# Designed miniproteins, single chains, continued (2), part 56

Each design is a single chain, and the fold is of that chain. pLDDT is the mean over its residues in the fold that is shown.

## One batch from the design tools (miniprotein)

Design m5931
Fold by ESMFold2-Fast:
Structure m5931 (fold): chain A 105 residues (1-105)
Amino acid sequence: SKEEFLKEVLKVVSEFIAKLQEKYDRGEVLTPEEAEELMREFEKKINEVLDKYGAPEELKQKVREIVEETRKRMLEAAEKGDNAGMLAAAQEGASRIIKLVKEYL
């Protein structure tokens, strides 16, 4: 259902942000390698949800574009040791994906 699709997207996004928030709250600097691994895990999970619910190619492409922009911003922040900037980039990317999925529904 549309409600289940949105719920699973929200769950994937929330779990991704929660992992970054935990690092931020602990004052831990996430390395560029760790940021890349988190982005790959997020990308895999979000794509699995999109495929499960038969998302059209247009929606998949727009999500991919947001994921790639978010990855670049997070890696740049990680290279600078900017934990706040990394969390902000992730939160902005997450918000854009949620908005996009809601507009599709």
Scores: mean pLDDT 88

Design m5932
Fold by ESMFold2-Fast:
Structure m5932 (fold): chain A 74 residues (1-74)
Amino acid sequence: MKDEEGLTELHRLAREGDLEGVKEYIEKNPDKVLELLRAVDKNGKTPIDLAIEAGNEEIVELLRKAFEEYEKKK
């Protein structure tokens, strides 16, 4: 799942600005969403951090909302 830079697929999709890809990836991996959202690269950056750096506001909103939804685990 992580490459040599510690990036997950979700990190890459968020950085590239692929909104549709982010939505599909979350939908396909519901059991892993929280882990993927909490994953940090070698610089300590989450997918949300990379989306912010890339200026992808729609992806930031999507990931933040997904984190809130899946964080309520119990």
Scores: mean pLDDT 76

Design m5933
Fold by ESMFold2-Fast:
Structure m5933 (fold): chain A 70 residues (1-70)
Amino acid sequence: SLEEKIEKALELARKYADKHPGAENAVKAFELALKSEDPELGESLLRAAISQMRIHDPELAEEIEKIYEE
């Protein structure tokens, strides 16, 4: 379900944000966008979060992105 996708993506993102304070803001916005009714804002913030994660763990970033491509 969509809720399961959100939970899974957030869990992966939070794992990275825990060690990178900068990424925490992106994860927060990611969560808010998915729970709110503003997908446009969420997409912009999601892209930033994925870009940061891709530098350290491109496979993790790709995993998160694929969750929302389905």
Scores: mean pLDDT 64

Design m5934
Fold by ESMFold2-Fast:
Structure m5934 (fold): chain A 101 residues (1-101)
Amino acid sequence: SKEKEELIEWLTAHGISREDALLLAELYERGKLTREDIEEIVERFLTEGRSVLGSLYDLVKEGKLTIEDILETAERLRREGKVSEEFLREVRTYFEVESTK
């Protein structure tokens, strides 16, 4: 959608990687993230150096998002050829390791 494309451009203009921007925009389009959630992720990235995946994990801890929502979205983006296999592996490793003791 045009709104999704505009969101990706806005995210990348703030220094978010294209693959992280695609993940955030797809979660937003699926109704899993609000605009306010995305604005907070960007603010924390700029002010605290907090990674996009780290901020998504914080939302999972708050009960606003599930690990399944993130993994399903990343897997779909990989199937569509929009993100690399390395990005999908990074997302899986991050959330699988963070979900274990």
Scores: mean pLDDT 85

Design m5935
Fold by ESMFold2-Fast:
Structure m5935 (fold): chain A 90 residues (1-90)
Amino acid sequence: SKTKTITLTSPLGVKITVTVTEHEDGTYKVTATNSLGESGSVEFPPGSSATITFASTNVTVTVTYDAATNSVTVTVSVPGREPVSKTVSL
């Protein structure tokens, strides 16, 4: 299995760590954890996107896989704030 870890800071200053793991069957597992102890995980097939919502902080984490560049973009959204994004190559 191949694993990538991405760290970024939300618009509210909360640190978020996102781990993307590729499974042997080609599916992806995304786990997102914030510095306040909230976490979520989702699995999705190749070529799609995943969304995790942290209810206590009202933060949405969207992970998008781009096959053309073989990269992952993580976008952190908070209502009323400009989103923060980070792209990493796989």
Scores: mean pLDDT 77

Design m5936
Fold by ESMFold2-Fast:
Structure m5936 (fold): chain A 65 residues (1-65)
Amino acid sequence: MATSKEQVRKVAEIVAKRFADYPELREKFESRVKEALADESLTIEQMEKILSERIVEVQKEVIAR
């Protein structure tokens, strides 16, 4: 649920910047995000879902450390 998709894009950038403290996680996250954004056939909603799944995965790894 999101009122503004522009806000979701900004959140993704902030999240990626936060992972600068975790260089291994940041590299994997950025690589996957770029792949999703490179798919011109995908809708913004589909991209948001993919990004959300990546964020959850990385958050779990951060908590485990």
Scores: mean pLDDT 67

Design m5937
Fold by ESMFold2-Fast:
Structure m5937 (fold): chain A 64 residues (1-64)
Amino acid sequence: SKDEKAAEGNRLIAEGLEVAYKNKDFEKAKQLYDEGIKLLSEVNPEAAEQARKAFDEKLKEIEK
């Protein structure tokens, strides 16, 4: 269902941010995030775009 895809996408996005924050593994974080965005964009393209912008912002904070 669309709700299941949105939940999976959001879960992958959250996992990506956690990996970046705890492990500083930005490559793995980006892979997880890209997969989550792909799923989210299939059901809600606007939310996917907002999430992409938010990720870039948070990643810059973590990289400092």
Scores: mean pLDDT 79

Design m5938
Fold by ESMFold2-Fast:
Structure m5938 (fold): chain A 82 residues (1-82)
Amino acid sequence: LVEKAKEHLEKGRELEAQGDHVGAAGHYLAAGVYYYQAGKLEEAKEAFERAVRLAEQADPSDPRAQRLKALAEQGLEVIEKE
């Protein structure tokens, strides 16, 4: 779980550096999910926050970006006692 989360964080950083905001958001979302399942709540929160930020930087009319933002926000709600 932690190993898969780290792999997704690395891919997310690479895509973010290339300007692929949707791709980066997707990988940060995946990293957040794996960290959450591993009980690494602070790392999961950071990954979900990054996913939200990258999704917001994407084209606002892109339904993929809208979906990724919504899923990452749900992850944050779960971690933050919701």
Scores: mean pLDDT 82

Design m5939
Fold by ESMFold2-Fast:
Structure m5939 (fold): chain A 75 residues (1-75)
Amino acid sequence: SVLRDILLSKITEPLSPETQEHLDNAEKALKEKNFSEAVMHAIEAIRTALQDGLLSLEQAKAMMQEVAEYVSSLL
């Protein structure tokens, strides 16, 4: 789960249920090759982690870029 690994590379604290649900939905969408839904849910997971104080704004921006690069590599 590359998307999960990207988030967990910067977050050592437990994820909120909301963030976990967005990650699960992103992974499901990725398996279904629904890349737009996968990106949307991955971005929402990053946004909720940022809101929970688990990420700095700089870390969140870097993660969004890593998600975009990973999904682009699948196209």
Scores: mean pLDDT 84

Design m5940
Fold by ESMFold2-Fast:
Structure m5940 (fold): chain A 74 residues (1-74)
Amino acid sequence: NLQQAQQLYNQGLQAYKQGNYQQAATLFEQAAQLAQGVDPQLQAQSLAYLGSAYFNLGNEEKAQQYFQQAEQIA
């Protein structure tokens, strides 16, 4: 549901701010999946942060893919 997606997104932001990029990526991926079809803006924001998390993990290809997906949604 949307409330769960919002909660996962907020948990992802906390993990991201703490430098826990692996945990942040997992949380943002789950948030994006739950936001799909119900909140395009939350889905796009989650995918953008997922891209940032992968960039910080050194996976530039994965980061670019998620940034492109985020741009196409909203």
Scores: mean pLDDT 89

Design m5941
Fold by ESMFold2-Fast:
Structure m5941 (fold): chain A 73 residues (1-73)
Amino acid sequence: MKEKILEKRKEGLDKAFENIKSIRDLTPEEIARLEKKREEQLKNFEQAIDDGIAGKSKGAREALEKEVEELNK
């Protein structure tokens, strides 16, 4: 179950970051920040799943979506 949840979230993150890159011409520094944010979000999400939170709560998902929106500003 954990692997399926992570897979879906990773797909969502990958799509969101690809969309951001396609919308604007990013500098290497901006790309590096996006990669770091993506890595941190994936680690945090895996941790939340291990704690049994991500599978039962929408809070973790909504926090992640908010973070991706911040990157698009």
Scores: mean pLDDT 66

Design m5942
Fold by ESMFold2-Fast:
Structure m5942 (fold): chain A 108 residues (1-108)
Amino acid sequence: SAGLEAFKEELKKYGISLRVAAPLAVYLELRLYVKGVYKGEYADAPDEVVIEEALKRVEGRDPEEVLEEVIRELSEKLGLSEVETARQLATSIANLVEERPELLELLT
């Protein structure tokens, strides 16, 4: 999809693999909170709980399939194009890895 290709292009700048990106994309979607508009299922949950849930949702799936699904769902929730959503998601994942490297330990 155009969204997935835009996501992969942006993500290449940060050296993050799709296997790492997929569970972090799910993590960000589960925690998404937009006051008065949308509240993710796990917006108020501890990081360990949200990462465990993200891993369960990714397990046995193709990372590209998971990322296409998350991009589409976030695009719908945020009212943005899939390409713009994909670029923002890739940047958010890169920021998360830089600011919260301990989350990478929870992925294994």
Scores: mean pLDDT 83

Design m5943
Fold by ESMFold2-Fast:
Structure m5943 (fold): chain A 65 residues (1-65)
Amino acid sequence: DSIVQQGLKVLDQLIEESKKKGDQKLEQQALQMRQQLLQAYQKGNLDLVQQILDVAKQRLQQVKK
């Protein structure tokens, strides 16, 4: 999987977990990060794509606790 596909999968999981917990703020943040990931990818900013993926992974681990 490409780095952008990995990021989208992690962010989609974060959105689902936020919905299950009723955390509207986290859901909105995850949706914004998803949009930022796509914009970074379209601009060819792969460093930013990696940073967004890393942040998304950290947030997903925190939500699963």
Scores: mean pLDDT 84

Design m5944
Fold by ESMFold2-Fast:
Structure m5944 (fold): chain A 73 residues (1-73)
Amino acid sequence: AAPVIQIETEPKEVAKEGDIVTTTATNLGSVPATVKLQPLAPLEEGLRPEIPSKTVTLAPGETATVKFKVVKA
């Protein structure tokens, strides 16, 4: 038994300055999982997420959504 994490990121297209990249993680496994979420969408050149990542702990069946604002590097 291991944690099974499903991760989705929006938008699928290149994110621009001022956009919000939303990353959603769901624990489909039977044990709690600690997951480091980051924006998985491509960013336009010279841009970065305001925060590079966020760590969340997911119980079995739990979903976490984190929003990353795209800012100028």
Scores: mean pLDDT 77

Design m5945
Fold by ESMFold2-Fast:
Structure m5945 (fold): chain A 66 residues (1-66)
Amino acid sequence: GRLSKEEVLERLQQVIDENKDLPESELVDIVLLEAQRLHEEHGYSVEETVELVRKALEYIDEVLKS
């Protein structure tokens, strides 16, 4: 079944936390690749996918500034 937006964000944040030792460019690539899969496999709209990516990228910025 389709995951909720909150569950997707939590999964993306967990992946970022597990890979935070990688360069920012590689973390961004991981997020974009996962967003592409969510769009193709789960039928999220382009607008929903963009919003999820934006929030995940904000989380990367917060983790890296800490």
Scores: mean pLDDT 76

Design m5946
Fold by ESMFold2-Fast:
Structure m5946 (fold): chain A 59 residues (1-59)
Amino acid sequence: SLSPVVSEALKYLYLGREDLAVEVLKKHPEHIEEFFKEARKILPESYEPLLEKIREKLK
């Protein structure tokens, strides 16, 4: 099942607000792995560079 945090972060990606997706994930680090797992299942391959950028910002 998709957590509310992961759902919110994915919604921000659809809105072009990657900055807000990063902020949500930084506040909820326990959901970071689930976010990337779910994002890679549902988003097209064209999102992979954006997901890599988000991963780097979460360090």
Scores: mean pLDDT 85

Design m5947
Fold by ESMFold2-Fast:
Order: sequence, then C-alpha cells, then structure tokens
Structure m5947 (fold): chain A 99 residues (1-99)
Amino acid sequence: AASGTVTAPATVARGAPLTLTGTATATGSAYASAVLERADGTAVAAAGAAPGAAFSATVVVDAPAGTYAVTVNGGNDAAQAGSTALATSTANAGTVTVT
C-alpha cells in the first residue's frame, strides 16, 4: 500500500516553483513518488524518491488555476509511480491550489 506525508504550500502561482517535501512509501514497489494531479488524474508535477526515503523536490507547475490533489504513488519504475493512472498503489496526501 502507498503511504506518506507531503508538505506543500497551500497555494502556488501558475509557472512559479513549488517545493514538495516529505516521505513516500509503497509496500512491494521499487519506486515511490509524490504527484500533483488534476481531477481527471493527469499528473502536472511529480517528485520521486526511493520508498521510505525523505525527499525534497522543486517543480514548476504549468497548469491552469484550480485545486489539485497531491497523491503518493507506488510503481515498478519512476514513470509508473509518477502517475496515479499507472501506479500500482495510491494514497491521498493533500491538495494545492494553483492561482
């Protein structure tokens, strides 16, 4: 099962850098990622780590204004863990509003 904690600002301006920090774990998965997604499951930013490791990653959010889910995803590779649609396991970790 995917689990973790992600610390992110509550808001980010479109095109501005967003820093995601925390831990990501996925039991039985080689990779874990924190992913910022639209309501349709489209990933707009991802920060990857080895499972259980602390991470800190800065990503530029080029997405329209709106509320986006932060998920922790597990996968067999970095691409699979980078999207809830492809992930082997997923857990909700919060939200970020793009202004």
Scores: mean pLDDT 72

Design m5948
Fold by ESMFold2-Fast:
Structure m5948 (fold): chain A 77 residues (1-77)
Amino acid sequence: MKEVLEALNKLTRAAAEAIAIDPSLRPELVKIVKEVQEAILTGTPEQALETAKNGYKKAVEMLERARQRREDELAAA
């Protein structure tokens, strides 16, 4: 349980940062967070942890792409 909540917290922070950089990512990141919350409420702790880890990986990839786009915009200026 604590590991799942920690993973959800990390996911939520990464999602919030990505949305702050690129607001267009909000619907996809909200969907990922909701999927993890649903797994916590309806699934086993193992399923919830796996879903949280997969969600965090996707959120980090989106965050990295948002940061890269911002860096590319700065390099083009």
Scores: mean pLDDT 80

Design m5949
Fold by ESMFold2-Fast:
Structure m5949 (fold): chain A 98 residues (1-98)
Amino acid sequence: MEKQLEADVLAALALIRASITINAIRRGKVTPEEAVRDIEKMLEIAREVLKLGQKENALIVAQSAREAVDAMLEAGVLSPETAERLRKRIDEIEEEAK
């Protein structure tokens, strides 16, 4: 019960952060390095949520991280190598959340 509330709060905060980061990327208001750090923090939250046993919340956060990576690629601010690294980490979380 307590783990569910903790996971819900963490996921909600990660989703709010994702929305802010995606908007900032599209508006050119964040550096590529800052956006990558925000995505990495989201992936850390997804891993913590998964560790709490909340697979659905972990998948939602991972999907939002993927959307942020795609926004950076569309904006031309992310190297293919960094995108591949981030996508691999997202795929690993999604696989564990099955």
Scores: mean pLDDT 80

Design m5950
Fold by ESMFold2-Fast:
Structure m5950 (fold): chain A 78 residues (1-78)
Amino acid sequence: SLTPEEQAALDRYFAMLDVDGDGTITREELRKAFESIAPNAEVPDEAIDAWLKALDLDGDGTITREELERWFRKQRPE
């Protein structure tokens, strides 16, 4: 399970990426965030698409906060 602090951090990060407040993160927003973290790395579209498919249970090309949380727990980032 995620700690309350980890969930709060995800909520905050999600809100930052979801600038229009519709409750989802788009493919392009995700790519921009990735590039912000690793500006010197090549970010191939295929890698972003694979990540979206792993997170996007609805198949609409967007990530919900719950999908991100489930993926985070599965990858065990801590």
Scores: mean pLDDT 66

Design m5951
Fold by ESMFold2-Fast:
Structure m5951 (fold): chain A 92 residues (1-92)
Amino acid sequence: MLEELRELADEIAASTDVDRAVELAKRMVRLAIEAEEADKEELREIVEVLDRAIDALSALLAKTTDLEDQMRLGVAITALASVRASLRSRIA
């Protein structure tokens, strides 16, 4: 799971394609939700990976001029941020 999330975050950071970035973010959200039962050390690492993905999507959003693509990236960022907040609450 953690290695898969790292790979997805790296692919998002390398992507300039909004469709690809949004699809990768959706996969990351699905995997991260399943990680809620992981130990605290793994949860901390997952949170750091989600932070990297959110930063990469935010950078792509800043370069995006199409309104529909901006909305799609905004939704993806919000979904990842929500999962990140949930996982952080379990770390205490």
Scores: mean pLDDT 85

Design m5952
Fold by ESMFold2-Fast:
Structure m5952 (fold): chain A 71 residues (1-71)
Amino acid sequence: LSPEELRERVRALIEQAEAAGITVEPKPDLEGATPEEIRKAVRDTVLIPASPAQAPAVAALGEEFRRLAEE
């Protein structure tokens, strides 16, 4: 992935999580970051559900974040 493609994919996942009411902390600083810096930020990111009912969505999004961190 190019740095731009990686940023776009991470941004899409953050938007998906936030649309589901899941808090993303810390939010990765994607602007000017290298691919390795983005991957590190993604690994350091925690998904915080607003309710226990969101646990399956958090698990699914966590797997997507993990795959991006490994690319």
Scores: mean pLDDT 75

Design m5953
Fold by ESMFold2-Fast:
Structure m5953 (fold): chain A 110 residues (1-110)
Amino acid sequence: SNSQQARRYTAIGGSYASSGNIDRAQTYVDQAMSLAPSDDYSTQASIYGTRGVVYAQQGDYDTAQQYVDQAQRLLSQSPDSVMGLNVTSQAYRRLGQYDQSDQYDQRAQS
Protein backbone atom coordinates (compact mmCIF):
# COMPACT_ATOMS: atom_id res chain seq x y z
CA SER A 1 0.00 0.00 0.00
CA ASN A 2 1.00 3.66 -0.24
CA SER A 3 1.19 3.76 3.58
CA GLN A 4 3.55 0.75 3.65
CA GLN A 5 5.76 2.22 0.90
CA ALA A 6 5.80 5.61 2.68
CA ARG A 7 6.90 3.90 5.92
CA ARG A 8 9.65 2.03 4.03
CA TYR A 9 10.94 5.23 2.40
CA THR A 10 10.82 6.93 5.83
CA ALA A 11 12.96 4.13 7.36
CA ILE A 12 15.46 4.39 4.46
CA GLY A 13 15.58 8.17 4.92
CA GLY A 14 16.25 7.75 8.65
CA SER A 15 19.06 5.29 7.89
CA TYR A 16 20.71 7.78 5.51
CA ALA A 17 20.34 10.57 8.10
CA SER A 18 22.05 8.39 10.73
CA SER A 19 24.96 7.70 8.32
CA GLY A 20 25.31 11.44 7.53
CA ASN A 21 23.98 11.21 3.96
CA ILE A 22 21.56 14.09 4.39
CA ASP A 23 20.75 14.70 0.69
CA ARG A 24 19.55 11.10 0.25
CA ALA A 25 17.72 11.21 3.60
CA GLN A 26 15.74 14.29 2.47
CA THR A 27 14.95 12.70 -0.93
CA TYR A 28 13.48 9.54 0.64
CA VAL A 29 11.54 11.45 3.34
CA ASP A 30 10.07 13.79 0.68
CA GLN A 31 9.03 10.74 -1.40
CA ALA A 32 7.45 9.21 1.72
CA MET A 33 5.40 12.38 2.33
CA SER A 34 4.17 12.39 -1.30
CA LEU A 35 2.87 8.81 -0.81
CA ALA A 36 1.41 9.15 2.70
CA PRO A 37 -2.42 9.39 2.77
CA SER A 38 -3.64 12.64 4.39
CA ASP A 39 -5.66 10.63 6.96
CA ASP A 40 -2.75 8.29 7.87
CA TYR A 41 -1.64 10.13 11.01
CA SER A 42 0.59 7.19 12.05
CA THR A 43 2.67 7.30 8.83
CA GLN A 44 2.77 11.13 8.83
CA ALA A 45 4.04 11.10 12.44
CA SER A 46 6.87 8.78 11.33
CA ILE A 47 7.75 11.12 8.44
CA TYR A 48 7.74 14.29 10.59
CA GLY A 49 9.74 12.54 13.34
CA THR A 50 12.32 11.49 10.74
CA ARG A 51 12.45 15.07 9.37
CA GLY A 52 13.21 16.14 12.94
CA VAL A 53 16.16 13.71 12.99
CA VAL A 54 17.40 14.94 9.57
CA TYR A 55 17.36 18.64 10.52
CA ALA A 56 18.88 18.00 13.96
CA GLN A 57 21.74 16.09 12.22
CA GLN A 58 22.33 19.24 10.11
CA GLY A 59 22.40 21.40 13.29
CA ASP A 60 19.16 23.17 12.27
CA TYR A 61 17.60 22.71 15.70
CA ASP A 62 14.82 25.28 15.20
CA THR A 63 13.47 23.46 12.11
CA ALA A 64 14.01 20.08 13.82
CA GLN A 65 11.92 21.27 16.81
CA GLN A 66 9.09 22.39 14.48
CA TYR A 67 8.99 18.93 12.84
CA VAL A 68 9.11 17.18 16.24
CA ASP A 69 6.20 19.38 17.40
CA GLN A 70 4.24 18.30 14.29
CA ALA A 71 5.08 14.63 14.97
CA GLN A 72 3.92 15.02 18.60
CA ARG A 73 0.57 16.48 17.42
CA LEU A 74 0.09 13.59 14.95
CA LEU A 75 1.03 11.03 17.64
CA SER A 76 -1.72 12.45 19.90
CA GLN A 77 -4.15 11.30 17.13
CA SER A 78 -2.30 7.98 16.58
CA PRO A 79 -0.64 7.08 19.91
CA ASP A 80 0.03 3.45 18.78
CA SER A 81 2.47 4.46 16.01
CA VAL A 82 5.57 2.51 17.11
CA MET A 83 7.66 3.88 14.23
CA GLY A 84 6.45 7.45 14.86
CA LEU A 85 7.24 7.13 18.58
CA ASN A 86 10.72 5.69 17.86
CA VAL A 87 11.81 8.34 15.33
CA THR A 88 10.36 11.17 17.47
CA SER A 89 12.35 9.77 20.43
CA GLN A 90 15.50 9.82 18.23
CA ALA A 91 14.81 13.44 17.20
CA TYR A 92 14.37 14.49 20.86
CA ARG A 93 17.70 12.80 21.68
CA ARG A 94 19.44 14.70 18.86
CA LEU A 95 17.92 17.92 20.25
CA GLY A 96 19.36 17.11 23.71
CA GLN A 97 15.84 16.68 25.13
CA TYR A 98 16.60 13.39 26.87
CA ASP A 99 13.54 13.26 29.17
CA GLN A 100 11.20 13.54 26.16
CA SER A 101 13.32 11.00 24.24
CA ASP A 102 13.03 8.49 27.12
CA GLN A 103 9.25 9.03 27.43
CA TYR A 104 8.65 8.39 23.72
CA ASP A 105 10.99 5.36 23.70
CA GLN A 106 9.09 3.88 26.69
CA ARG A 107 5.76 4.45 24.89
CA ALA A 108 7.13 2.66 21.80
CA GLN A 109 8.05 -0.37 23.98
CA SER A 110 4.49 -0.58 25.39
Scores: mean pLDDT 87

Design m5954
Fold by ESMFold2-Fast:
Structure m5954 (fold): chain A 100 residues (1-100)
Amino acid sequence: TYKVTEEDLERFFAYVDELVARLPELSEEAVLRLVREIAEAAIKMAKVSSKEQVERILELMKEYERRVLAIMRERGWSEEAIEEVRRIFEEAIEEIKKIG
């Protein structure tokens, strides 16, 4: 059984930050795919994390939801795509809450 270290969390957060930084350059379809990948990665990380690490992942997911939605609105993307992204983040947050 793999135990998550602080270094593992820092690498995960850096990975997600890099993905989010690329969002403004992507199509709506690419962003939807990327957001699903972020959500799946966060859920998988939470499943092998301590309670304290799960809380940190939850707060990070909430922050990324705010940042991603802000980028989408700034770029004038469709309301349907914005709503779908919000739904993906909210569903992942609820799933992670069940793990902690």
Scores: mean pLDDT 80

Design m5955
Fold by ESMFold2-Fast:
Structure m5955 (fold): chain A 86 residues (1-86)
Amino acid sequence: SENEQKLLAEFSKALSIILESRRNSRRPSEAETKAVQRSFMKTSMLMNIPFEELSQIISDALDLVDEGKSQQEAIDEAIKKLKEKA
């Protein structure tokens, strides 16, 4: 749906902050951290995915970046998993 696409786009933006931060060994700012946490909580609530399962999807995306995958590949895999659980 249109609302789902918009939600997934906002989730992708939030995840990109965390993945960029990890890839570049940069600590996110407090404002970035709060915005990311809000986006992830909103995604969990609106897609009716338990936060534990969402946390695993995010963790898997971080692992992909650690393995040398691009940020975009990690985001695309996370979106695929979200759609499978929603």
Scores: mean pLDDT 84

Design m5956
Fold by ESMFold2-Fast:
Formats: sequence, structure tokens, C-alpha cells
Structure m5956 (fold): chain A 77 residues (1-77)
Amino acid sequence: SPETIKNRIYIESFDSLMTMLAWVLRKEGKEEAAERVLAVRDETYKRGLANVDDPEKVEKILEEAREEVRRILREAE
């Protein structure tokens, strides 16, 4: 469905953004933070695809993932 396609785009966009963020963190010497971000990326991709037909669940999964990434970034300072 069109909604499933949109959800997949949101999931793939988050995955790509987290890959880029991990690259930036590694460039800054923050290897532990980069590995934690990649772990959130992998878990979010798995959970997102499992719920790809459920827009409300996908939104919640992505919101929770963004908050966890914000926490990782705060702890890396």
C-alpha cells in the first residue's frame, strides 16, 4: 500500500542517517558512541520492518530510537 511504502522510506531514511552519524562519531574518536548508534540503527530497522504495515507503531519505534540516540550523544560529551 502507499502507507507501507512511506513507512519503508521513513525506516530506510533513519537507517541511512544513523550510518552517517556513526561515521561522524568515529571521525571524532567516539568509537563507543558510534557502536551504540549502530546498535540502535540495527534494532530500529528490524522493529520497523516487522511493523511496516502499522504507521502508528512505526512512528513510535522511530520516536523511541531518536530519543535513545539523543541520550547516547549526551553521554558521549
Scores: mean pLDDT 91

Design m5957
Fold by ESMFold2-Fast:
Structure m5957 (fold): chain A 71 residues (1-71)
Amino acid sequence: SEAVQKAVEAAKRVLVAQGVDPERAERVARAIANGLAHGIPVETLARTISRATGLPLSVLLAAARAAQEAL
């Protein structure tokens, strides 16, 4: 959906601004947008992806909140 694509772009923008490689940022942003679209809470999703990727929790919380705002 267009809303999910906007969420992906919002999360990707935050991740790239925080120094995440664009290709990795795209994959992580898609995971964030998909998780939020399925009703996973922001904090749960950010913690899960942080553990899986090694990216800082603060960065993933910022990206997930941006994605949620765009949804």
Scores: mean pLDDT 89

Design m5958
Fold by ESMFold2-Fast:
Structure m5958 (fold): chain A 65 residues (1-65)
Amino acid sequence: DLEGYKLKIAGLVVRSETDPSDKADSDAEFQKLSQEVIDKYGEQGRKVVDEGIALGREALARQRS
């Protein structure tokens, strides 16, 4: 489920930036999940990772607004 992966990546981006105590764990899970998605889906997986990052960044921007 590419949508599920995108949402998980977005959540990890948000956690990495909003909870300093979880940053190392969130960054590690982000790297692991991103590689898993790319390995399974190739170019589509890379696109999903990019979209998830963008979604997470957008959520962070809305919180700061």
Scores: mean pLDDT 79

Design m5959
Fold by ESMFold2-Fast:
Structure m5959 (fold): chain A 67 residues (1-67)
Amino acid sequence: SLEEYEKEVEAAIHLIRSAVAMLAGDPDEAAEHARKSAKLLGYSDEEANQVAEDAKRRAEEIAKRRA
């Protein structure tokens, strides 16, 4: 239970880092942290890759809106 809680906390930290990278205009960093978060939450590699691609696309859209 404590070990499961620690994984959830680590996943939350990666999700926050992904959001910060999105706001900073760094799609690759956003994707990497989103993927790590998904894997820690028990998603499959395919699901984690999809989450990472979604984060990357959102970061790119934010960068375009700022230009």
Scores: mean pLDDT 86

Design m5960
Fold by ESMFold2-Fast:
Structure m5960 (fold): chain A 83 residues (1-83)
Amino acid sequence: DKEKFIRMQASITVAIMHAYVQGDHDLADQLADLDNQAQQRFQAGTPISEILQWAIAQLRQLAAQHPDNIAIQNLIRNLEELL
């Protein structure tokens, strides 16, 4: 579970960095908030599978708002691999 969470955190960090480089500060802030909420859930003892399912659902909503951003779609795939 901790290993999966570390991999999840790394994938989100890469997506935040990409958003920042592209100048999409709103998306970077939204991804940072998602990351903070995932960390809170993990520290509260929420199962990693539940955190991943929640995060994937949130990211699909973000992908709909940012249809040209392939980094969100790559992040969704990376998190699905951890399920």
Scores: mean pLDDT 85

Design m5961
Fold by ESMFold2-Fast:
Structure m5961 (fold): chain A 62 residues (1-62)
Amino acid sequence: TDAEIEARVEAARERHLAWLRENGQLSPQLEADLDRTAAQAIADLRAGNRTPRGGSPWKPEP
């Protein structure tokens, strides 16, 4: 369901933020980028798109 998709994207974002904090790489820019990436991923998944632009919200990427 859409709610499950959103929950999974949000969980992936939280895990990525935790990883960045643990590695001392969290910055306001990265947090903003993750917010936009998560919002775009949710929109893309709802529209039936599976490959969001700008990388995957499921995986920690630079």
Scores: mean pLDDT 68

Design m5962
Fold by ESMFold2-Fast:
Formats: C-alpha cells, structure tokens, sequence
Structure m5962 (fold): chain A 73 residues (1-73)
C-alpha cells in the first residue's frame, strides 16, 4: 500500500541520515542513496526521495558536509 511504502521509505531515509550523521556517508553518497531509494519505492514517496537526493548532490557540489546538508534539509 502507499502508506506501507511511505513508512518503509521514511525508515530507510532515517537510517541513511543517521549513517551520514555518523560520518559513514558523504553528502554525495547520501544524495545518490536517496535517489536509489526513490527509484526502488516509486510513487509520491519515491518522488520525494529522488528530489531530496538531487538537492543533496547539489549541496555536495557546493562543498557542504553531510552533517551540514542534513541540518539544512
């Protein structure tokens, strides 16, 4: 269901954000993984994950750290 997909996407996103906060993912890697999550989930939740991933990739090109990007989004 869309609700189950949204919950799964939110949980996966939370785990990715926690990994970035712990220094395990760069801002660019975080953005790429959010795009991958969006491709896997689909629907509105997937579209949101892809949009967020693109924003994170853009922030990485500006030299923003993963912790700064997570705080900004």
Amino acid sequence: SADADARAAAEAARRLLAEAAAGKLSTHQLGVKFIELGERVGGAAGAAARAGGRELVDLSEQGMTAQEAVAHT
Scores: mean pLDDT 76

Design m5963
Fold by ESMFold2-Fast:
Structure m5963 (fold): chain A 55 residues (1-55)
Amino acid sequence: ESKEGKIALFLGLSGFNEEALEILENNEVSARVKIAVLSASGRPREALELAEKVA
């Protein structure tokens, strides 16, 4: 997992939603991390849509 992906996941799980989403926009991270961050950041619909695409 990328360093950026780990930071985004930590920030998202810690409630720093805007910072976590900014990292996702500017860096390539795995779909698994994107799904986790979106879910933690109050965007479960977007997380579900991404999970559907990679399933």
Scores: mean pLDDT 77

Design m5964
Fold by ESMFold2-Fast:
Structure m5964 (fold): chain A 64 residues (1-64)
Amino acid sequence: MKATDPLKQAILELLARRGPMTEEEIAKELGVSRATVQAALDELEANGLVRRLPDGTYELAPPA
């Protein structure tokens, strides 16, 4: 795992504890804008740390 900022770490922890969540749910829990969460999720997905499900929720990607 390579978390590079506190927001990305917080997202990974939430998904580990709560299971799949939408961008809006993550933004609400962390008290940040949806756009900020979207940017962080895009980077986490690009790095293989999270994946987007067909229903639009995000979850932790299993280790390779």
Scores: mean pLDDT 77

Design m5965
Fold by ESMFold2-Fast:
Structure m5965 (fold): chain A 71 residues (1-71)
Amino acid sequence: MSKAEAEAWKKDAEALLDKAIASGDPEVTILAASVLLASLESIKDKIPKDLYEELKKRAEEAIELANKQLA
C-alpha cells in the first residue's frame, strides 16, 4: 500500500466512522467501528503500522463510548 493509498483509506474510514457517530445511534456506531476493525485486521500487513494503530484506537474508543450510551 502506497502512502497516498493509505492516507486515502484513512480519510474514507474516518468519514464512515464520523457519519455513524453523527447518526446518534450507538448500535450503528458499534457496527461501523466493528466493520472498520475487521477491515483493518484484513489489511494489517499492508497498511503503515502508525495508521493501523491510530485507526484501531479510534474505532475502539468509538465502541467504548457507544457501550456507555447503551449502559
Scores: mean pLDDT 82

Design m5966
Fold by ESMFold2-Fast:
Parts: sequence; structure tokens; C-alpha cells
Structure m5966 (fold): chain A 87 residues (1-87)
Amino acid sequence: SELLELLRAGFERVKAAVEAGASFDEVLAIVDAEVAALRARFPDLPDSALETLRLVMLTAAQRARDEGDPDWEAAAERGLADWHRAV
């Protein structure tokens, strides 16, 4: 699925920023850019699905940065897979 491949690529960019110590505002900008790119490529995706995706990515970044959750990456992968299955 092209959508799943783009989701994984977008999440890898979010992950790289988090691991590089990016600020919350920098991570938010990356997530917003990834959501905008998906909207442009898949204009039939409902706004509610894009908002859910934004929350999945931001929650994953929050768990990694502020909570130090060692399972954040696996949880994010599950969240993205569940989101993709729902749309």
C-alpha cells in the first residue's frame, strides 16, 4: 500500500527528529508537514482520519521524549497499522 509506505516514511522522519532531540514545536511542524503531504496525495481521506493520524504521531513523540517509554516505537507502529486498517 502506497499509503502505508508513506506513513512509515513520515514516521521515520518524526522518529529521527525525536532521537536528535528536536523541540516539541519542531516535532509538531514535522507532523503537520507529513499530514499535509498525505492530504495532498490522498485528497479523499476525511479530515477526521488526518486528525487521528496527527494524534497518533504526536502521542508517539510524547511517549518517547517526555515519558521515556522504551516501547514507544512498537506502540507507534501498532497505532499507525490500526489507523491504516480503519481508513
Scores: mean pLDDT 80

